# Designed miniproteins, single chains: the designs that were tried, part 70

Each design is a single chain, and the fold is of that chain. pLDDT is the mean over its residues in the fold that is shown.

## One batch from the design tools (miniprotein)

Design m2573
Fold by ESMFold2-Fast:
Structure m2573 (fold): chain A 74 residues (1-74)
Amino acid sequence: GQAQADAVRRSLERQVDASTKLTPEQREEMRRHIDAAAEALARQPFDRERSELPPEASRHLHRVGRILNDARVD
């Protein structure tokens, strides 16, 4: 739900702010995917029985991870 979305957003925004290797364009792309993931989490309540992120949120979080990896590899 919203609380989970807020927690995920705060955590990922801290990672973006802590990274000195990201370009302004990469930061903006990451923020867009973070926002999309948070919105997906807010719309779909956490399913305790599955203990898994909604697929839509997972796709956006995967893209955030790819941007971070690309910034490290160059």
Scores: mean pLDDT 71

Design m2574
Fold by ESMFold2-Fast:
Structure m2574 (fold): chain A 94 residues (1-94)
Amino acid sequence: KNIELAKQFEAAGKEYEAAGDNIGAAVAYARAGEFYLKAGKYEEAIEMYKKAIELAPNSKVLNAHAYENMAKAYEKLGKYEKAKEYREKAEELA
């Protein structure tokens, strides 16, 4: 199940953070965000992507992907201004 996979990757992200592996944590949180997004858990997806960006602020490819998916999640939540903001951030990194 998408929610189960999201929770597994979120747990992995916490373990990577505890080990000091910020890049591993960011990748795991981004994967958790993808599965939360697929499950329709839009607010949880956004939280996972925010953690990923904070842990790997210089990862251009990961952050572009995170911003694009945050924009999709915000659109699903009816937050169109936020969706536009994050889509523009993703385009700036392309």
Scores: mean pLDDT 88

Design m2575
Fold by ESMFold2-Fast:
Structure m2575 (fold): chain A 86 residues (1-86)
Amino acid sequence: MERVRELVLEALKELNKTEEVEKSELLKVIGLALATLGALFEGDWAGAAEDLRRLAEELEEIAKKTGNEKLKELAERLRELAEELA
């Protein structure tokens, strides 16, 4: 739980520093992050894994568009955690 929460928050912090992110992309990522954390809070590990996988996919797309290597690294780590939770 703590590792997932920490990486999600780190990814959101890095996303907020990224100047080329559209508001629609930011809102989508925030929504997925909240869904992931909510599922974890309720003990729904399967739901958290799916939401986390979607979050990683969105961050990877943003990283490709913006060239943000840190977001790419964080997206990869989040994807790995999603596989561990599933």
Scores: mean pLDDT 81

Design m2576
Fold by ESMFold2-Fast:
Structure m2576 (fold): chain A 68 residues (1-68)
Amino acid sequence: APSKEEIERRKKELLPLAEEDLKQAEKLGLPKEEIELLKEFAEAARNEDWEKIEELLKEQAERAQAIV
């Protein structure tokens, strides 16, 4: 398992990136579905809901597999 310090470091790094991605997506006028997905990731990161982030990543992988 990752160390407590490593988790804290990644948390501080991930949160700003998630918020920047959301701002860029809105600025570029991406489809609503893409914006909503980024909002969910940003919200989960803000709430430190790592289980939700992992769940969203699994759903994305499953959808990609279904399309192929």
Scores: mean pLDDT 68

Design m2577
Fold by ESMFold2-Fast:
Structure m2577 (fold): chain A 70 residues (1-70)
Amino acid sequence: SVAEKAKQLAEKAREMAEIARSLGDTDLAKRFEELAQKAEEVAKNGDEKGLREIQVEFTKLASELERLLA
């Protein structure tokens, strides 16, 4: 369901925030934390459009994190 996918994304975003913080990128960590909060709201409301928007944002932030690891 939308709620389940959004909850999983919130959990992943929090994990990525911790990784970003461990690498010293506190700005990227905060952005992942904000995404996790948005994902929890999407899970509560069951909004399909909101789910797509947070998935796109997660992909962008994940790409930034991968660049730090390269």
Scores: mean pLDDT 85

Design m2578
Fold by ESMFold2-Fast:
Structure m2578 (fold): chain A 74 residues (1-74)
Amino acid sequence: SMEERKRFEEALRAAGEAARAAVEAAKDIKDKEEREKKIEETVREVTSKLENEEDREFAFNLALFIARTELDID
């Protein structure tokens, strides 16, 4: 349905925005533990804007994966 498609597209956009925000917020943090904490906190804040719980969970997990992949290689 159109509503399902739009919610999915919004969840994907939220995940991308959350991942970008988390990378930017955490990339200059030298301590690995504090960096991971900042990533998770930022992702939670950005994805919490989604109204649908399933969409929030999907976006949260996807954003964490993207952000950690980008920053968790050191």
Scores: mean pLDDT 82

Design m2579
Fold by ESMFold2-Fast:
Structure m2579 (fold): chain A 83 residues (1-83)
Amino acid sequence: SAPPRVLADKDEVEVGETLHLVASASQGPVRLEVLKDGKVVASAESADTVLRLDFTPTEPGEYTFVATDAQGRTATATVKVKP
């Protein structure tokens, strides 16, 4: 089966701008976690093969989005957030 994927609609945004994330996998469930400075600041899960998350950062910095599939495989995307 294909590995999971995570996509953000933008790779750079400003604080207060909403990011639209899509995580997908060949088999559900799919989990998406948002990490900043090694800490999970948001998470979502879907029993389906596709998960959509809207995320609005409140602090500048680099955010990492980690999608995890039912087999424990991961995919990552990074977004830079400007002040």
Scores: mean pLDDT 87

Design m2580
Fold by ESMFold2-Fast:
Structure m2580 (fold): chain A 98 residues (1-98)
Amino acid sequence: SLEERLAEALDRYVRTGEPLSEEEIEDFKKWVKERFEKYIQRAEDLGDTDLVADIKKSYERIEKLFEEDPNAALLSALITDAVYEAILKRLEEQRRKE
């Protein structure tokens, strides 16, 4: 699967410091796009227009960074993914209790 290939590429990068291949960079770009599209939808479902705008800005910044520095883009995307997952999980949990 795409997620398994990305996990293997990340594990290799962390263990060996070998740069990502062009194919791995394209796979990560696809993963980032899909993840951020899901986050935008989740924020829209919550009615949080400020969060939607913030996620869109973060995605645009990361997309630009992939053209300039793919390694920095990867690290930024992984950190940003973890942050938005945590935020959305908490907001969804709070709304479920109301």
Scores: mean pLDDT 80

Design m2581
Fold by ESMFold2-Fast:
Structure m2581 (fold): chain A 62 residues (1-62)
Amino acid sequence: MEERIREVHERYLEALRAGDFETARRLLHEGSRLLGEHFGLDVEPFSDEEMDEEIRRQTAQL
C-alpha cells in the first residue's frame, strides 16, 4: 500500500514537470484516496478549486 502511494506521488510530480496538469489532477485525487484508505481516515476529496490551488503550489516549487 505504501509503495502504491509513493508511485502515485512520483507520477504526479512527473506530470507537473511535463506540464500535464490534467494527469496531475487525476493523480492527486487518486493519491488522496489512497492516503485516506491507508490511514483509515474519512478523507473528503479536494474540490476542483482546492485541486487547482494545490497544483499551482506544487508547480511553483518545481
Scores: mean pLDDT 70

Design m2582
Fold by ESMFold2-Fast:
Structure m2582 (fold): chain A 73 residues (1-73)
Amino acid sequence: MAAERILELFRRAVEAALAGDVEAARALYAEMERLAAETYAEDPAAAEEAARRLEAWAEEHREEVLAALRTVR
């Protein structure tokens, strides 16, 4: 399922960033963005569901996501 894969890629990108693997984090995030754009073009409803699930996970793990963002910037 596209929503599940998008969330998996985002979670892995955050984990890679927190581990200090900036290159892996950037690659995973780029793959997630590519899949999200592809999903939106094919099935906007599935892309919307993926976005909601990603936002819910990001809010639950807000401190980790913010720490990861600081690492890759």
Scores: mean pLDDT 81

Design m2583
Fold by ESMFold2-Fast:
Structure m2583 (fold): chain A 56 residues (1-56)
Amino acid sequence: SAAEKQAVQDEFFARMAELLAQTEEALRAGDWERIERLEKELNALREETLARLAAL
């Protein structure tokens, strides 16, 4: 349904904003290993969200 797709999209954007805020913190700290891990998490979130939307 449209409501289910909207809920998945809202969840994605909320989690994306959280990961980007964490990336800003890691960047300020010069924690490149954490930045690399957060980049992988963001990519995984994107792929999972697209799969969830495709299944609806």
Scores: mean pLDDT 87

Design m2584
Fold by ESMFold2-Fast:
Structure m2584 (fold): chain A 58 residues (1-58)
Amino acid sequence: MRTPLERRAIELAAEAAFLYMKAEILRTYGGDEEEAERLREEADRLEAEARRLEAEAA
């Protein structure tokens, strides 16, 4: 059974993946480079937090 920390890490990683996808779509089709960059930065932050929680759960 997954611990609460493992579940949170998975949720954050999934959110990061979704934000990366949105950023790529905006960069490719929308042309809003500033918003795309903000989404990538947020995704990087969530991914770093997910890795930290996974390390704590180990």
Scores: mean pLDDT 80

Design m2585
Fold by ESMFold2-Fast:
Structure m2585 (fold): chain A 106 residues (1-106)
Amino acid sequence: SMEKIEEEIRELQLIMGEKGIERIKKGDYSSSSLAMATFGIPALAEEGRYKEAAKALILLGKSFLEQGSPKAIKVFQKALELAKKAGDKELEKEAQELLEKAKEKL
């Protein structure tokens, strides 16, 4: 059924997201680590894990910003939304400052 497929995808997103975040915490900022963390963002947010989802988006946004990609703006906007849902004032401030920096440079 479609519901079972959606549940299996969500579980895979959680596993891959957690693995990506773990790799990044160990200093692996590779495209694969960022892709894994990004793939997990919808599942992390659906599970109410807004702080982890926001942190993953900040790392993705920083990568786009370093590459000069205007995609960084939209990514930091989403990071800010999730940081606010998490109630994490320090993370909210970081996301806001990065969003302003991205808008100035891009």
Scores: mean pLDDT 82

Design m2586
Fold by ESMFold2-Fast:
Structure m2586 (fold): chain A 70 residues (1-70)
Amino acid sequence: SLAEELRALEAELTGLLARLVATRDPADLARIRELVERRLALMEQVESPEDVAVRREAYELLLAALEAAV
């Protein structure tokens, strides 16, 4: 289901974020960006454009902070 796929993506994102803090590996950051875009694409199927835009902005802020730390 979509909900199961979203939960799987969130679990993988959480694991990669924890690993990025330890490794500072640009490959982990690139994978995080890939999963964020995939999650947003799935959410476009079930959420309003306004709600998706809010989530995208939150992820862009997170990714900018992670890039500054790598």
Scores: mean pLDDT 81

Design m2587
Fold by ESMFold2-Fast:
Structure m2587 (fold): chain A 94 residues (1-94)
Amino acid sequence: MTVEEVEAFLKENMEPALKEARELQSDEEARKDASEAAAKLAELLEELAKVSSDPELWRELAERAREAAESGDLVLLVEVRAEALLELAREAEK
C-alpha cells in the first residue's frame, strides 16, 4: 500500500467518518466503544515507537490515542487512526 493509495482512501472516507463520529459523540455506548478502541490503539502505537526510526512521532500519536481513550472523543479517535495509517504507509516506503 503506497502513501498515494492511503491519501486517496482518506480523502474519500475521512469526511463521512468524521460526520458519523460527530453524530455518535452524544451516545454513551459509542463513546465507551471508542474509549476501548482508542486504548488498544495507544498500546499498538507505543509498541511501534519502540521499533521505529522516529519514536517521537509514534509517542505523540499514542498520547493523542490515550486522550481519546480517557475522553471517549470519537472525532479524535478517527483523526489519530487516519494519521497513524498514513505514517505507517510512509514508514513502509523507507
Scores: mean pLDDT 84

Design m2588
Fold by ESMFold2-Fast:
Structure m2588 (fold): chain A 83 residues (1-83)
Amino acid sequence: SFEKMLKRMDEVEKNYGEDIKETARKVALEAGLSPEEAEAVANYVYFLVLIDVMDRDELPSKEELIEYAKELAKRIVEWIKSR
C-alpha cells in the first residue's frame, strides 16, 4: 500500500507536476497576482494535489488533475484577494 502510494506520487510529479504548477501559476497571474505570489500559489496547489492523490484508491487522469489544480488555484486566489 505505502509503496504503491509513493509510486503514484512519483508518477504524478514526473508526468504532471509541471503542468499542475503551470495551470495554477497562470490562474494566479491572470487574476492580477505578482509573479512571486503566482509561484507560491503554484507550489501550494501542487502540494494539495499530491495529498489528494495519496488519499485516492485510483490514480486520477491528467485532465482531472489539471481541472482540480485550476479549481484549487481559483479558491486560493479569492482567499488572497479577500485578505
Scores: mean pLDDT 80

Design m2589
Fold by ESMFold2-Fast:
Structure m2589 (fold): chain A 81 residues (1-81)
Amino acid sequence: ALSPEAQALLLEAQALMGEVADILQAGRAAGSLSEAERARAEALLARLEALAGQLPDPELRAAVLADAATMRAALDAIAAA
């Protein structure tokens, strides 16, 4: 079972991923991202990556980093369109 501290980090990671997902959904619907939206998404992803490094479970850390990488690729794809 995860410690209360690890559960708190996971909930924060899920919240950060949700905010990035909202930005990506809005960007896809609009066909573009503003500089402010892209900067915000990049800042949220950097926070998510830093938070993942604090997770004690290597498998959970790898899963969060994989999700962050997928979101970063999606952000780059919208920016390239």
Scores: mean pLDDT 84

Design m2590
Fold by ESMFold2-Fast:
Structure m2590 (fold): chain A 110 residues (1-110)
Amino acid sequence: KIDELIELLRKLAEYARQKGMEDAVSYLEKAIELLESIKKGPVDPEKLREALRYAIAGLSLLAKDVKDPELQEKIFELLRKAYEAVQNGDLDKAIELLIEAARMLVEALL
């Protein structure tokens, strides 16, 4: 699941670079860096929470570029639920919600 999230975030970071969305690029690249670091060693829950918060921040900026208001609202709802899951320590649920939101963003924007 972490590998799938990283690949989706990489595609969305490239979109953000093409659109000149510097803040989104920064957040997504930081999320990718932290997630790659977590894959190399024992899982640090605090580092994972930090990575997921950066992913939420970057994806939230990209969601503003979604032209369909209904789809945009659904993506923001997924990101809000992901943030709640991170706060509650349900990191597996947060990853699932972020993958769903990122897939919707890839389909909407790319």
Scores: mean pLDDT 86

Design m2591
Fold by ESMFold2-Fast:
Formats: structure tokens, sequence, C-alpha cells
Structure m2591 (fold): chain A 87 residues (1-87)
């Protein structure tokens, strides 16, 4: 899981988001409790303005790491952005 997460980070740094997504999803397949990969998927979908998908991944990350205030803030921000899109 960690190896695919690290590869995902390399693609994320290059702004190759589709490749980053593939590697983070592979990390989750190997370790469904790997909250860092869910968090990064949330960040990518947020950056792509796919707020519904960002919320799904941030919620899963928050479930796995409930004391992480940064994940909670990102989840709240994504929900706020989704409300703004709905008029």
Amino acid sequence: AEEYYKKGLEYYEKEEYLEAIKHYKKAIELDPNYYKAYYKLGEIYFDLERYEQAIVYYEKAAELDPNNEEIKKKLEEAKKKLEEEKE
C-alpha cells in the first residue's frame, strides 16, 4: 500500500492527477484502511472541482482517522463548495 501511495505522490507533484488517482486507488485496494490515500484522492477530486467525489473520499479518510482536524476541515470545505454549485 505505502509503495503505491509514494508513486501516487510522485505523479501528484507533477500534476499528473489521473496517474496519481490510479496509484492511490491501488494503495486502497491493498490496504482499505490507508487513510492517507483516501485523503489524497479527496484533494485531487477537490482540485478537479469534483466536490461530490472529494466528499466521499474525505468522509472515508475522516472515519479512518477521526482525530485529524485537517481532514475534517477539508471535508467541511468540500461540502461548502458543493452547496455553492447547487444555486
Scores: mean pLDDT 81

Design m2592
Fold by ESMFold2-Fast:
Structure m2592 (fold): chain A 51 residues (1-51)
Amino acid sequence: SAAEEAAAAFLEGSRARAAGDLEAAIAHYERALELDPDFEQARAELEALRA
């Protein structure tokens, strides 16, 4: 489902962020929001990384 794909994308983003790959983290969090525009945690992570 789109919600499961969004959750998977969010987890990939979190892993990339933990590894210090900020570009990959941003791409994965953006993908999570494309799949679930109401995914507030993905939005918050994107805003934190772009601040």
Scores: mean pLDDT 84

Design m2593
Fold by ESMFold2-Fast:
Structure m2593 (fold): chain A 69 residues (1-69)
Amino acid sequence: SEEEKIEKLAELIRQNKYDEAAKLAGVSVEDVKKLVEQFDREATRRVLAGEEIDGEEYYRELAKKILSL
């Protein structure tokens, strides 16, 4: 299912298993790493602005973005 795929992809990214994440999503490892860096920069900016980041929601949204590539 889509939800199971999102959960598994989020877990792989959290563990820095980018090769497995790329294979599951059908994208390049380079594309995965670029999105991870983009999300990290955005999260850093938001935290500095006083926002709280939920780790589970963070990885879930990142997984959704990777799957939309």
Scores: mean pLDDT 86

Design m2594
Fold by ESMFold2-Fast:
Structure m2594 (fold): chain A 88 residues (1-88)
Amino acid sequence: MKTEAMKLVIEAETLVSFAQMRLNILLKSGELTEEDLEEAIERLEEAKKIAEKALELAEKEGDERSKKEAEIVLKSAEELIKELEELK
């Protein structure tokens, strides 16, 4: 029932969600290191690449829903990467 594009969207969303959850825990505990920031950025850049692939595939398949969701995930990953780079 899920398109291949939607499967990639879910994968990218999962990576973004996991990175945000871990960062929130570390920020609240005061245990956030520069290495944690770099690892989070790397994970988010991976999510960005997956979301870009999902967008291309959604356009090819005519899947407007997956295209919209991929654009949202891509924007979220880009904004979070920018915020984390400013914390370095």
Scores: mean pLDDT 81

Design m2595
Fold by ESMFold2-Fast:
Structure m2595 (fold): chain A 71 residues (1-71)
Amino acid sequence: DRALAQRLLDAIVDEVSKVDPEAAKKIRDLGDKLLAAGASAGQVAQAAMNAAAEAGLDTHAVSEAMQAAVA
């Protein structure tokens, strides 16, 4: 579902933006491109998590935000 994928992306971007606004902007751009290409919620979440990890961010905090977004 595109709505679920967008909610997950928004949650990841919001968490990342608290510590690294530049990384958050890159993750949003990547996620928007994947959503436009018809990527699944899982694909968007995986790509965003990988980008956060590559930026050196705490993926545990990002994972918690994702869990809250789908609860």
Scores: mean pLDDT 81

Design m2596
Fold by ESMFold2-Fast:
Structure m2596 (fold): chain A 82 residues (1-82)
Amino acid sequence: LSRKLLLVAEASMALIQTAVLLTAAKRRGNEEAAALAERAADEIAELVQEAAESEDVERVEELAREARELARRTAREVDAIE
């Protein structure tokens, strides 16, 4: 349970980081960066939901890793546009 809880928390943190990125991009008026962050936030939210609902710790680990990698990739893409 503690392992799963930590992994779900990590995936949720990736979602929060991407949502902050989206808000910042919208405030700057960067529509391209906002669109990238919004799409990533939607995908990460789906991964977080699946991780929270899964009883398979190995699957939760895969989902958390995917969420973190997507957040990192999105941050790099947004930074490159700035």
Scores: mean pLDDT 86

Design m2597
Fold by ESMFold2-Fast:
Structure m2597 (fold): chain A 70 residues (1-70)
Amino acid sequence: SAEEYLKKGIEYLKNDDYLKAVEYFQKAIELDPNLAEAYYLASKAFEKMGDKVNAEYFRKKAKELDPSLK
C-alpha cells in the first residue's frame, strides 16, 4: 500500500539513505497522488542531497495538498 511505502521511505530517511527514501516516497505517491506527507518527506530527502530544484518542487506539491505543512 501507499502507507507501507511511506513507512519504508521514512526508515531509509532515518538511516540517511536519501536515494532509497526518495525511491519509496515516489512509490507511495504513485499509489496515492494525494499523500501530502510523501511529497513533504521527499522534499526533505532532496534537501539533504543538495537537490534544491526537486526539493522545491516536492515542497510546493506538499503545500498544495496540505497547506498546514511548512
Scores: mean pLDDT 86

Design m2598
Fold by ESMFold2-Fast:
Structure m2598 (fold): chain A 70 residues (1-70)
Amino acid sequence: SKLEEKLKELEERLEKAKTREELVKVEIELGALDVAATILHLLGEISEEEYERLHRRIDEMLAKIDEKLA
């Protein structure tokens, strides 16, 4: 799915991020992806199971960013 492809792209960008600016950009795009996943779930375009998997992975990545920014 396009959401899964974007999440994989953001995971790779997070792994390679060396600056605060790069981390903040990934954080912003993860927030946008979470909103998109929520809208698609509400429209019935993705399953509850897929939505929960995406949301969990996004939360895990956001937690890692918060630790790196602390």
Scores: mean pLDDT 86

Design m2599
Fold by ESMFold2-Fast:
Structure m2599 (fold): chain A 71 residues (1-71)
Amino acid sequence: VEEYEKKADEHYKKGLQAARDGNWEEAAKHFREAAEYYRKAYELDPSNEKWKQKAETAEAGARALEELAKR
């Protein structure tokens, strides 16, 4: 779980930085990767809703940025 959390957090941080820099496509990519790793953490620790919430938040962020990049 810890390895997936670390990878997810690293991608989430990179996504936030890319979004701050106005790079919507890179930000969306990083949030997508973060969501995938948070989902893997949830699969290993399904009793902890934190992983599910973090995965859903990252996925929502990625979707919003993907739509913004298309417009």
Scores: mean pLDDT 79

Design m2600
Fold by ESMFold2-Fast:
Structure m2600 (fold): chain A 61 residues (1-61)
Amino acid sequence: SMRERWKEKGRETARQLHEAGIPVDEELIERMGKAVAARLGEEAGEAFKEGMMEEKERLEE
Protein backbone atom coordinates (compact mmCIF):
# COMPACT_ATOMS: atom_id res chain seq x y z
CA SER A 1 0.00 0.00 0.00
CA MET A 2 1.03 3.64 -0.26
CA ARG A 3 1.39 3.83 3.54
CA GLU A 4 3.73 0.83 3.63
CA ARG A 5 5.90 2.27 0.83
CA TRP A 6 6.31 5.62 2.63
CA LYS A 7 6.89 3.86 5.95
CA GLU A 8 9.71 1.87 4.28
CA LYS A 9 11.18 5.11 2.90
CA GLY A 10 11.08 6.60 6.40
CA ARG A 11 12.95 3.61 7.84
CA GLU A 12 15.55 3.74 5.03
CA THR A 13 16.03 7.49 5.46
CA ALA A 14 16.53 7.22 9.23
CA ARG A 15 19.06 4.39 8.74
CA GLN A 16 21.00 6.37 6.12
CA LEU A 17 21.09 9.46 8.33
CA HIS A 18 22.30 7.40 11.31
CA GLU A 19 25.06 5.80 9.18
CA ALA A 20 26.09 9.30 8.05
CA GLY A 21 26.44 10.39 11.70
CA ILE A 22 23.39 12.66 11.67
CA PRO A 23 21.28 12.44 14.87
CA VAL A 24 17.76 11.18 14.12
CA ASP A 25 15.88 13.14 16.77
CA GLU A 26 12.17 13.93 17.11
CA GLU A 27 12.60 17.45 15.66
CA LEU A 28 14.22 16.10 12.49
CA ILE A 29 11.53 13.42 12.12
CA GLU A 30 8.76 16.03 12.49
CA ARG A 31 10.43 18.40 10.01
CA MET A 32 10.99 15.71 7.39
CA GLY A 33 7.46 14.35 7.83
CA LYS A 34 6.01 17.82 7.24
CA ALA A 35 8.09 18.21 4.08
CA VAL A 36 6.77 14.88 2.72
CA ALA A 37 3.19 15.82 3.70
CA ALA A 38 3.47 19.21 1.94
CA ARG A 39 4.50 17.59 -1.37
CA LEU A 40 2.73 14.21 -1.28
CA GLY A 41 -0.14 14.52 1.20
CA GLU A 42 -0.85 13.90 4.87
CA GLU A 43 -0.99 10.08 4.59
CA ALA A 44 2.48 9.88 3.01
CA GLY A 45 3.92 12.30 5.56
CA GLU A 46 2.50 10.40 8.54
CA ALA A 47 3.66 7.03 7.17
CA PHE A 48 7.15 8.47 6.58
CA LYS A 49 7.30 9.77 10.17
CA GLU A 50 6.18 6.38 11.51
CA GLY A 51 8.95 4.66 9.55
CA MET A 52 11.59 7.08 10.81
CA MET A 53 10.39 6.70 14.40
CA GLU A 54 10.39 2.87 14.21
CA GLU A 55 13.96 2.83 12.89
CA LYS A 56 15.05 5.36 15.56
CA GLU A 57 13.60 3.09 18.27
CA ARG A 58 15.30 0.01 16.73
CA LEU A 59 18.68 1.79 16.61
CA GLU A 60 18.34 2.83 20.29
CA GLU A 61 17.94 -0.82 21.38
Scores: mean pLDDT 84

Design m2601
Fold by ESMFold2-Fast:
Structure m2601 (fold): chain A 83 residues (1-83)
Amino acid sequence: MEVEKAKELAEEGDKLAEEGKLLEAAKKYYEALKILEEELGEDHPEVAEMLEKLGEVYEKAGIDEAAEYFKKKAKEIYEKNYP
């Protein structure tokens, strides 16, 4: 139920990112991320996917420090799940 809501938020974020609304997309991805962390735990692969989306959208927005942070966190989760 809540995970489905997170997926809907991620899809909204994807659409906003395609429209160039990068900070609005980041907000939708962050809302999805918080639901996924609460429902699945912070080391879940779906959490890593959302962190990757946040990293990409912040990179496109030119906010390199935020992009690096989210990409690094996603990589750490992937390495825990698929070593």
Scores: mean pLDDT 83

Design m2602
Fold by ESMFold2-Fast:
Structure m2602 (fold): chain A 89 residues (1-89)
Amino acid sequence: MSKSERAALAVAAALDVIASMLDPNATPEQVRETIREAVRRVAKALGGEVDEDMSPEEAIDYLEKLAKETGDEAARFVASVARRALEEM
């Protein structure tokens, strides 16, 4: 995956999280799953894997670790958006 493709994926993932938070019809469980899925997609792009048994909190911790190890600013951005979304729930 190119740097531009990874940046586009990160922006799309962050927008999905924000959109779910702004949806008045979304349940907390649906927002949590959207956060987890967004984090999983970005982690996969970095060669990581978010297991289905991971909570959204665990998935964010994992992505933050991957972002730190790889220096990927797009992944760090998505992890930050996802963490803020969980804190606002």
Scores: mean pLDDT 83

Design m2603
Fold by ESMFold2-Fast:
Parts: sequence; C-alpha cells; structure tokens
Structure m2603 (fold): chain A 83 residues (1-83)
Amino acid sequence: EAEEKIKKAEKELEELEKKKKEEVKKLAEETEKAVEEAKTEEEKKKAKELGEETLKKTKEASEEVGNKYLEVQKLKEKLKAEA
C-alpha cells in the first residue's frame, strides 16, 4: 500500500518534471525570439518583461518540482518509520 503510493508519486514527479521542463523551454524560446526581433523601444520593453516573466515561471516550476520531490521523500520516510 505505502510502496504503491511512493511509486505513484515518483511517476507523477517524473511527469511533472517533463511537463515543466517543456513549458520553461517554450517560454525561453519565445523570450529569445522577442529579444532578437525587437527593433523599437516598445518592443525591447516587452521583450524585457517577457524575460522577467520567463524567469519567474522558471522559479515557480522549480518550486513545484521541489515540492513534489519533498512529498515523495516524506512518503519514503513514513514507510521506513512504519517498518
């Protein structure tokens, strides 16, 4: 029972990591394109804002993955404590 929960949580962690990595990559590509294509001061400001948003989303993604990793570790710790 507890082992099944750990395996499920580990699978969810792997899927979450893959999804978040893909999301961050797309944002990074959009930011890079915006920076390269920016010709006016307004476009440069928008590219900077997109860069800041990408950085924020990257931190949020890392935090979500980290939280899920901690959840898996807590489940493993409980299993060891329960013998």
Scores: mean pLDDT 81

Design m2604
Fold by ESMFold2-Fast:
Structure m2604 (fold): chain A 68 residues (1-68)
Amino acid sequence: MAPKKLSEEEAREFVRRVLEHVYRYTGGDEELIEKVAEQVKKELISWGVDEDTAERIVEEELARVRAE
């Protein structure tokens, strides 16, 4: 079986935790949040997540954390 150790749901949970952590630690530093979002997207792709899926998840979770 190919490495499906990270499902779309797991990827979304990972992105959510990372972005929430950055938001709490930096007090909402938008520049750092954007940099971390780009790094997380690349990490998901390296873990076998489809590029379009990784981008969609990161954009959705980034919008969510900015709205809160």
Scores: mean pLDDT 77

Design m2605
Fold by ESMFold2-Fast:
Structure m2605 (fold): chain A 88 residues (1-88)
Amino acid sequence: KPKVLVVDDSPRIRELAIKMVEEAGGEVVAVADTPESARRAIKEKKPDLVVAPGVFIPLAREAGVPYVSLPFTLEELKAAIEAVKAAK
């Protein structure tokens, strides 16, 4: 399963995003709520995909990791996860 990092400073949004990632066929390997913890999770866990609000997307771009920006639909998340699977 593609390894996913979920980033958001809201616990409720993180919980919802985790459930959507699992439904879309991904595996949540780390959760972060700050730029610092997100950067550490990218280096330590090597995620295949980042799910985050737009303000955190530059971190994914800098690390060369694909991303999905909040707000998103389940279909957009499923498409991103399938693209990651196809790239492996």
Scores: mean pLDDT 79

Design m2606
Fold by ESMFold2-Fast:
Structure m2606 (fold): chain A 98 residues (1-98)
Amino acid sequence: MLEELLEKINEAIRLGLRNGNQAAVAAAEGAARGLAERYPDSLEAEIAEGLARIALGVLEIEHGPPTEEAERAYEEALELARRGRLEEAAELALELAR
């Protein structure tokens, strides 16, 4: 369900911010973007992408520019989501945040 995927993405953003984990938040942005592309009328998916982007901006101020690991995590999660592997995209973000 879309709601379950968004819950995982939002949890990855929350945990990633708390732990300073840029890769987890970047993966969450990628997953949320893919979700927003699949469900273009979902305000919740668009909000999740925006929140992840804001969170990455906060981490950039605190820890410096995005790491190569974070850039790869974003691209991997986005590609998984674009291939219809939405559950795997959301789970990747959450696993990185744990």
Scores: mean pLDDT 86

Design m2607
Fold by ESMFold2-Fast:
Structure m2607 (fold): chain A 60 residues (1-60)
Amino acid sequence: AKLTPRESRVLFYLLQGKSQREIGEELGLSQATVSRHTRRIFEKLGISGFGIVPEEFLKS
């Protein structure tokens, strides 16, 4: 599944280690809205939430 432009922006800040509150402040969104976007991103990426560093890669 392809991320929307808004979801891609939220993901970018998540990768920088920003909290949902900080992302909301950067994007002019409420924390609740950021939380919803984060959840949809994880659903689209298959729920691991990590998506970036699978456990198998850490063992290798």
Scores: mean pLDDT 68

Design m2608
Fold by ESMFold2-Fast:
Structure m2608 (fold): chain A 74 residues (1-74)
Amino acid sequence: MISDEEIDVAFVAIEAAIARNLAKQGKTDEAVELLEEILRKYKDNPEAVKLIKEFAETLPEDVRQRVLEAIEKL
């Protein structure tokens, strides 16, 4: 059975995929804002934070750096 933490990870995966598509469209600021929002929402779930970090590593350097800075402040 799926735990609450696993459900959160699933929602994070969907939001991160949306952010990646925004970044691919050149909407870098919107992508960063969405990733920062889900980081704040799921900061107490280490698997969610790990997934966000993994998605950020597939993005342009500026987006990746901003997301990593947000993770360090958790």
Scores: mean pLDDT 74

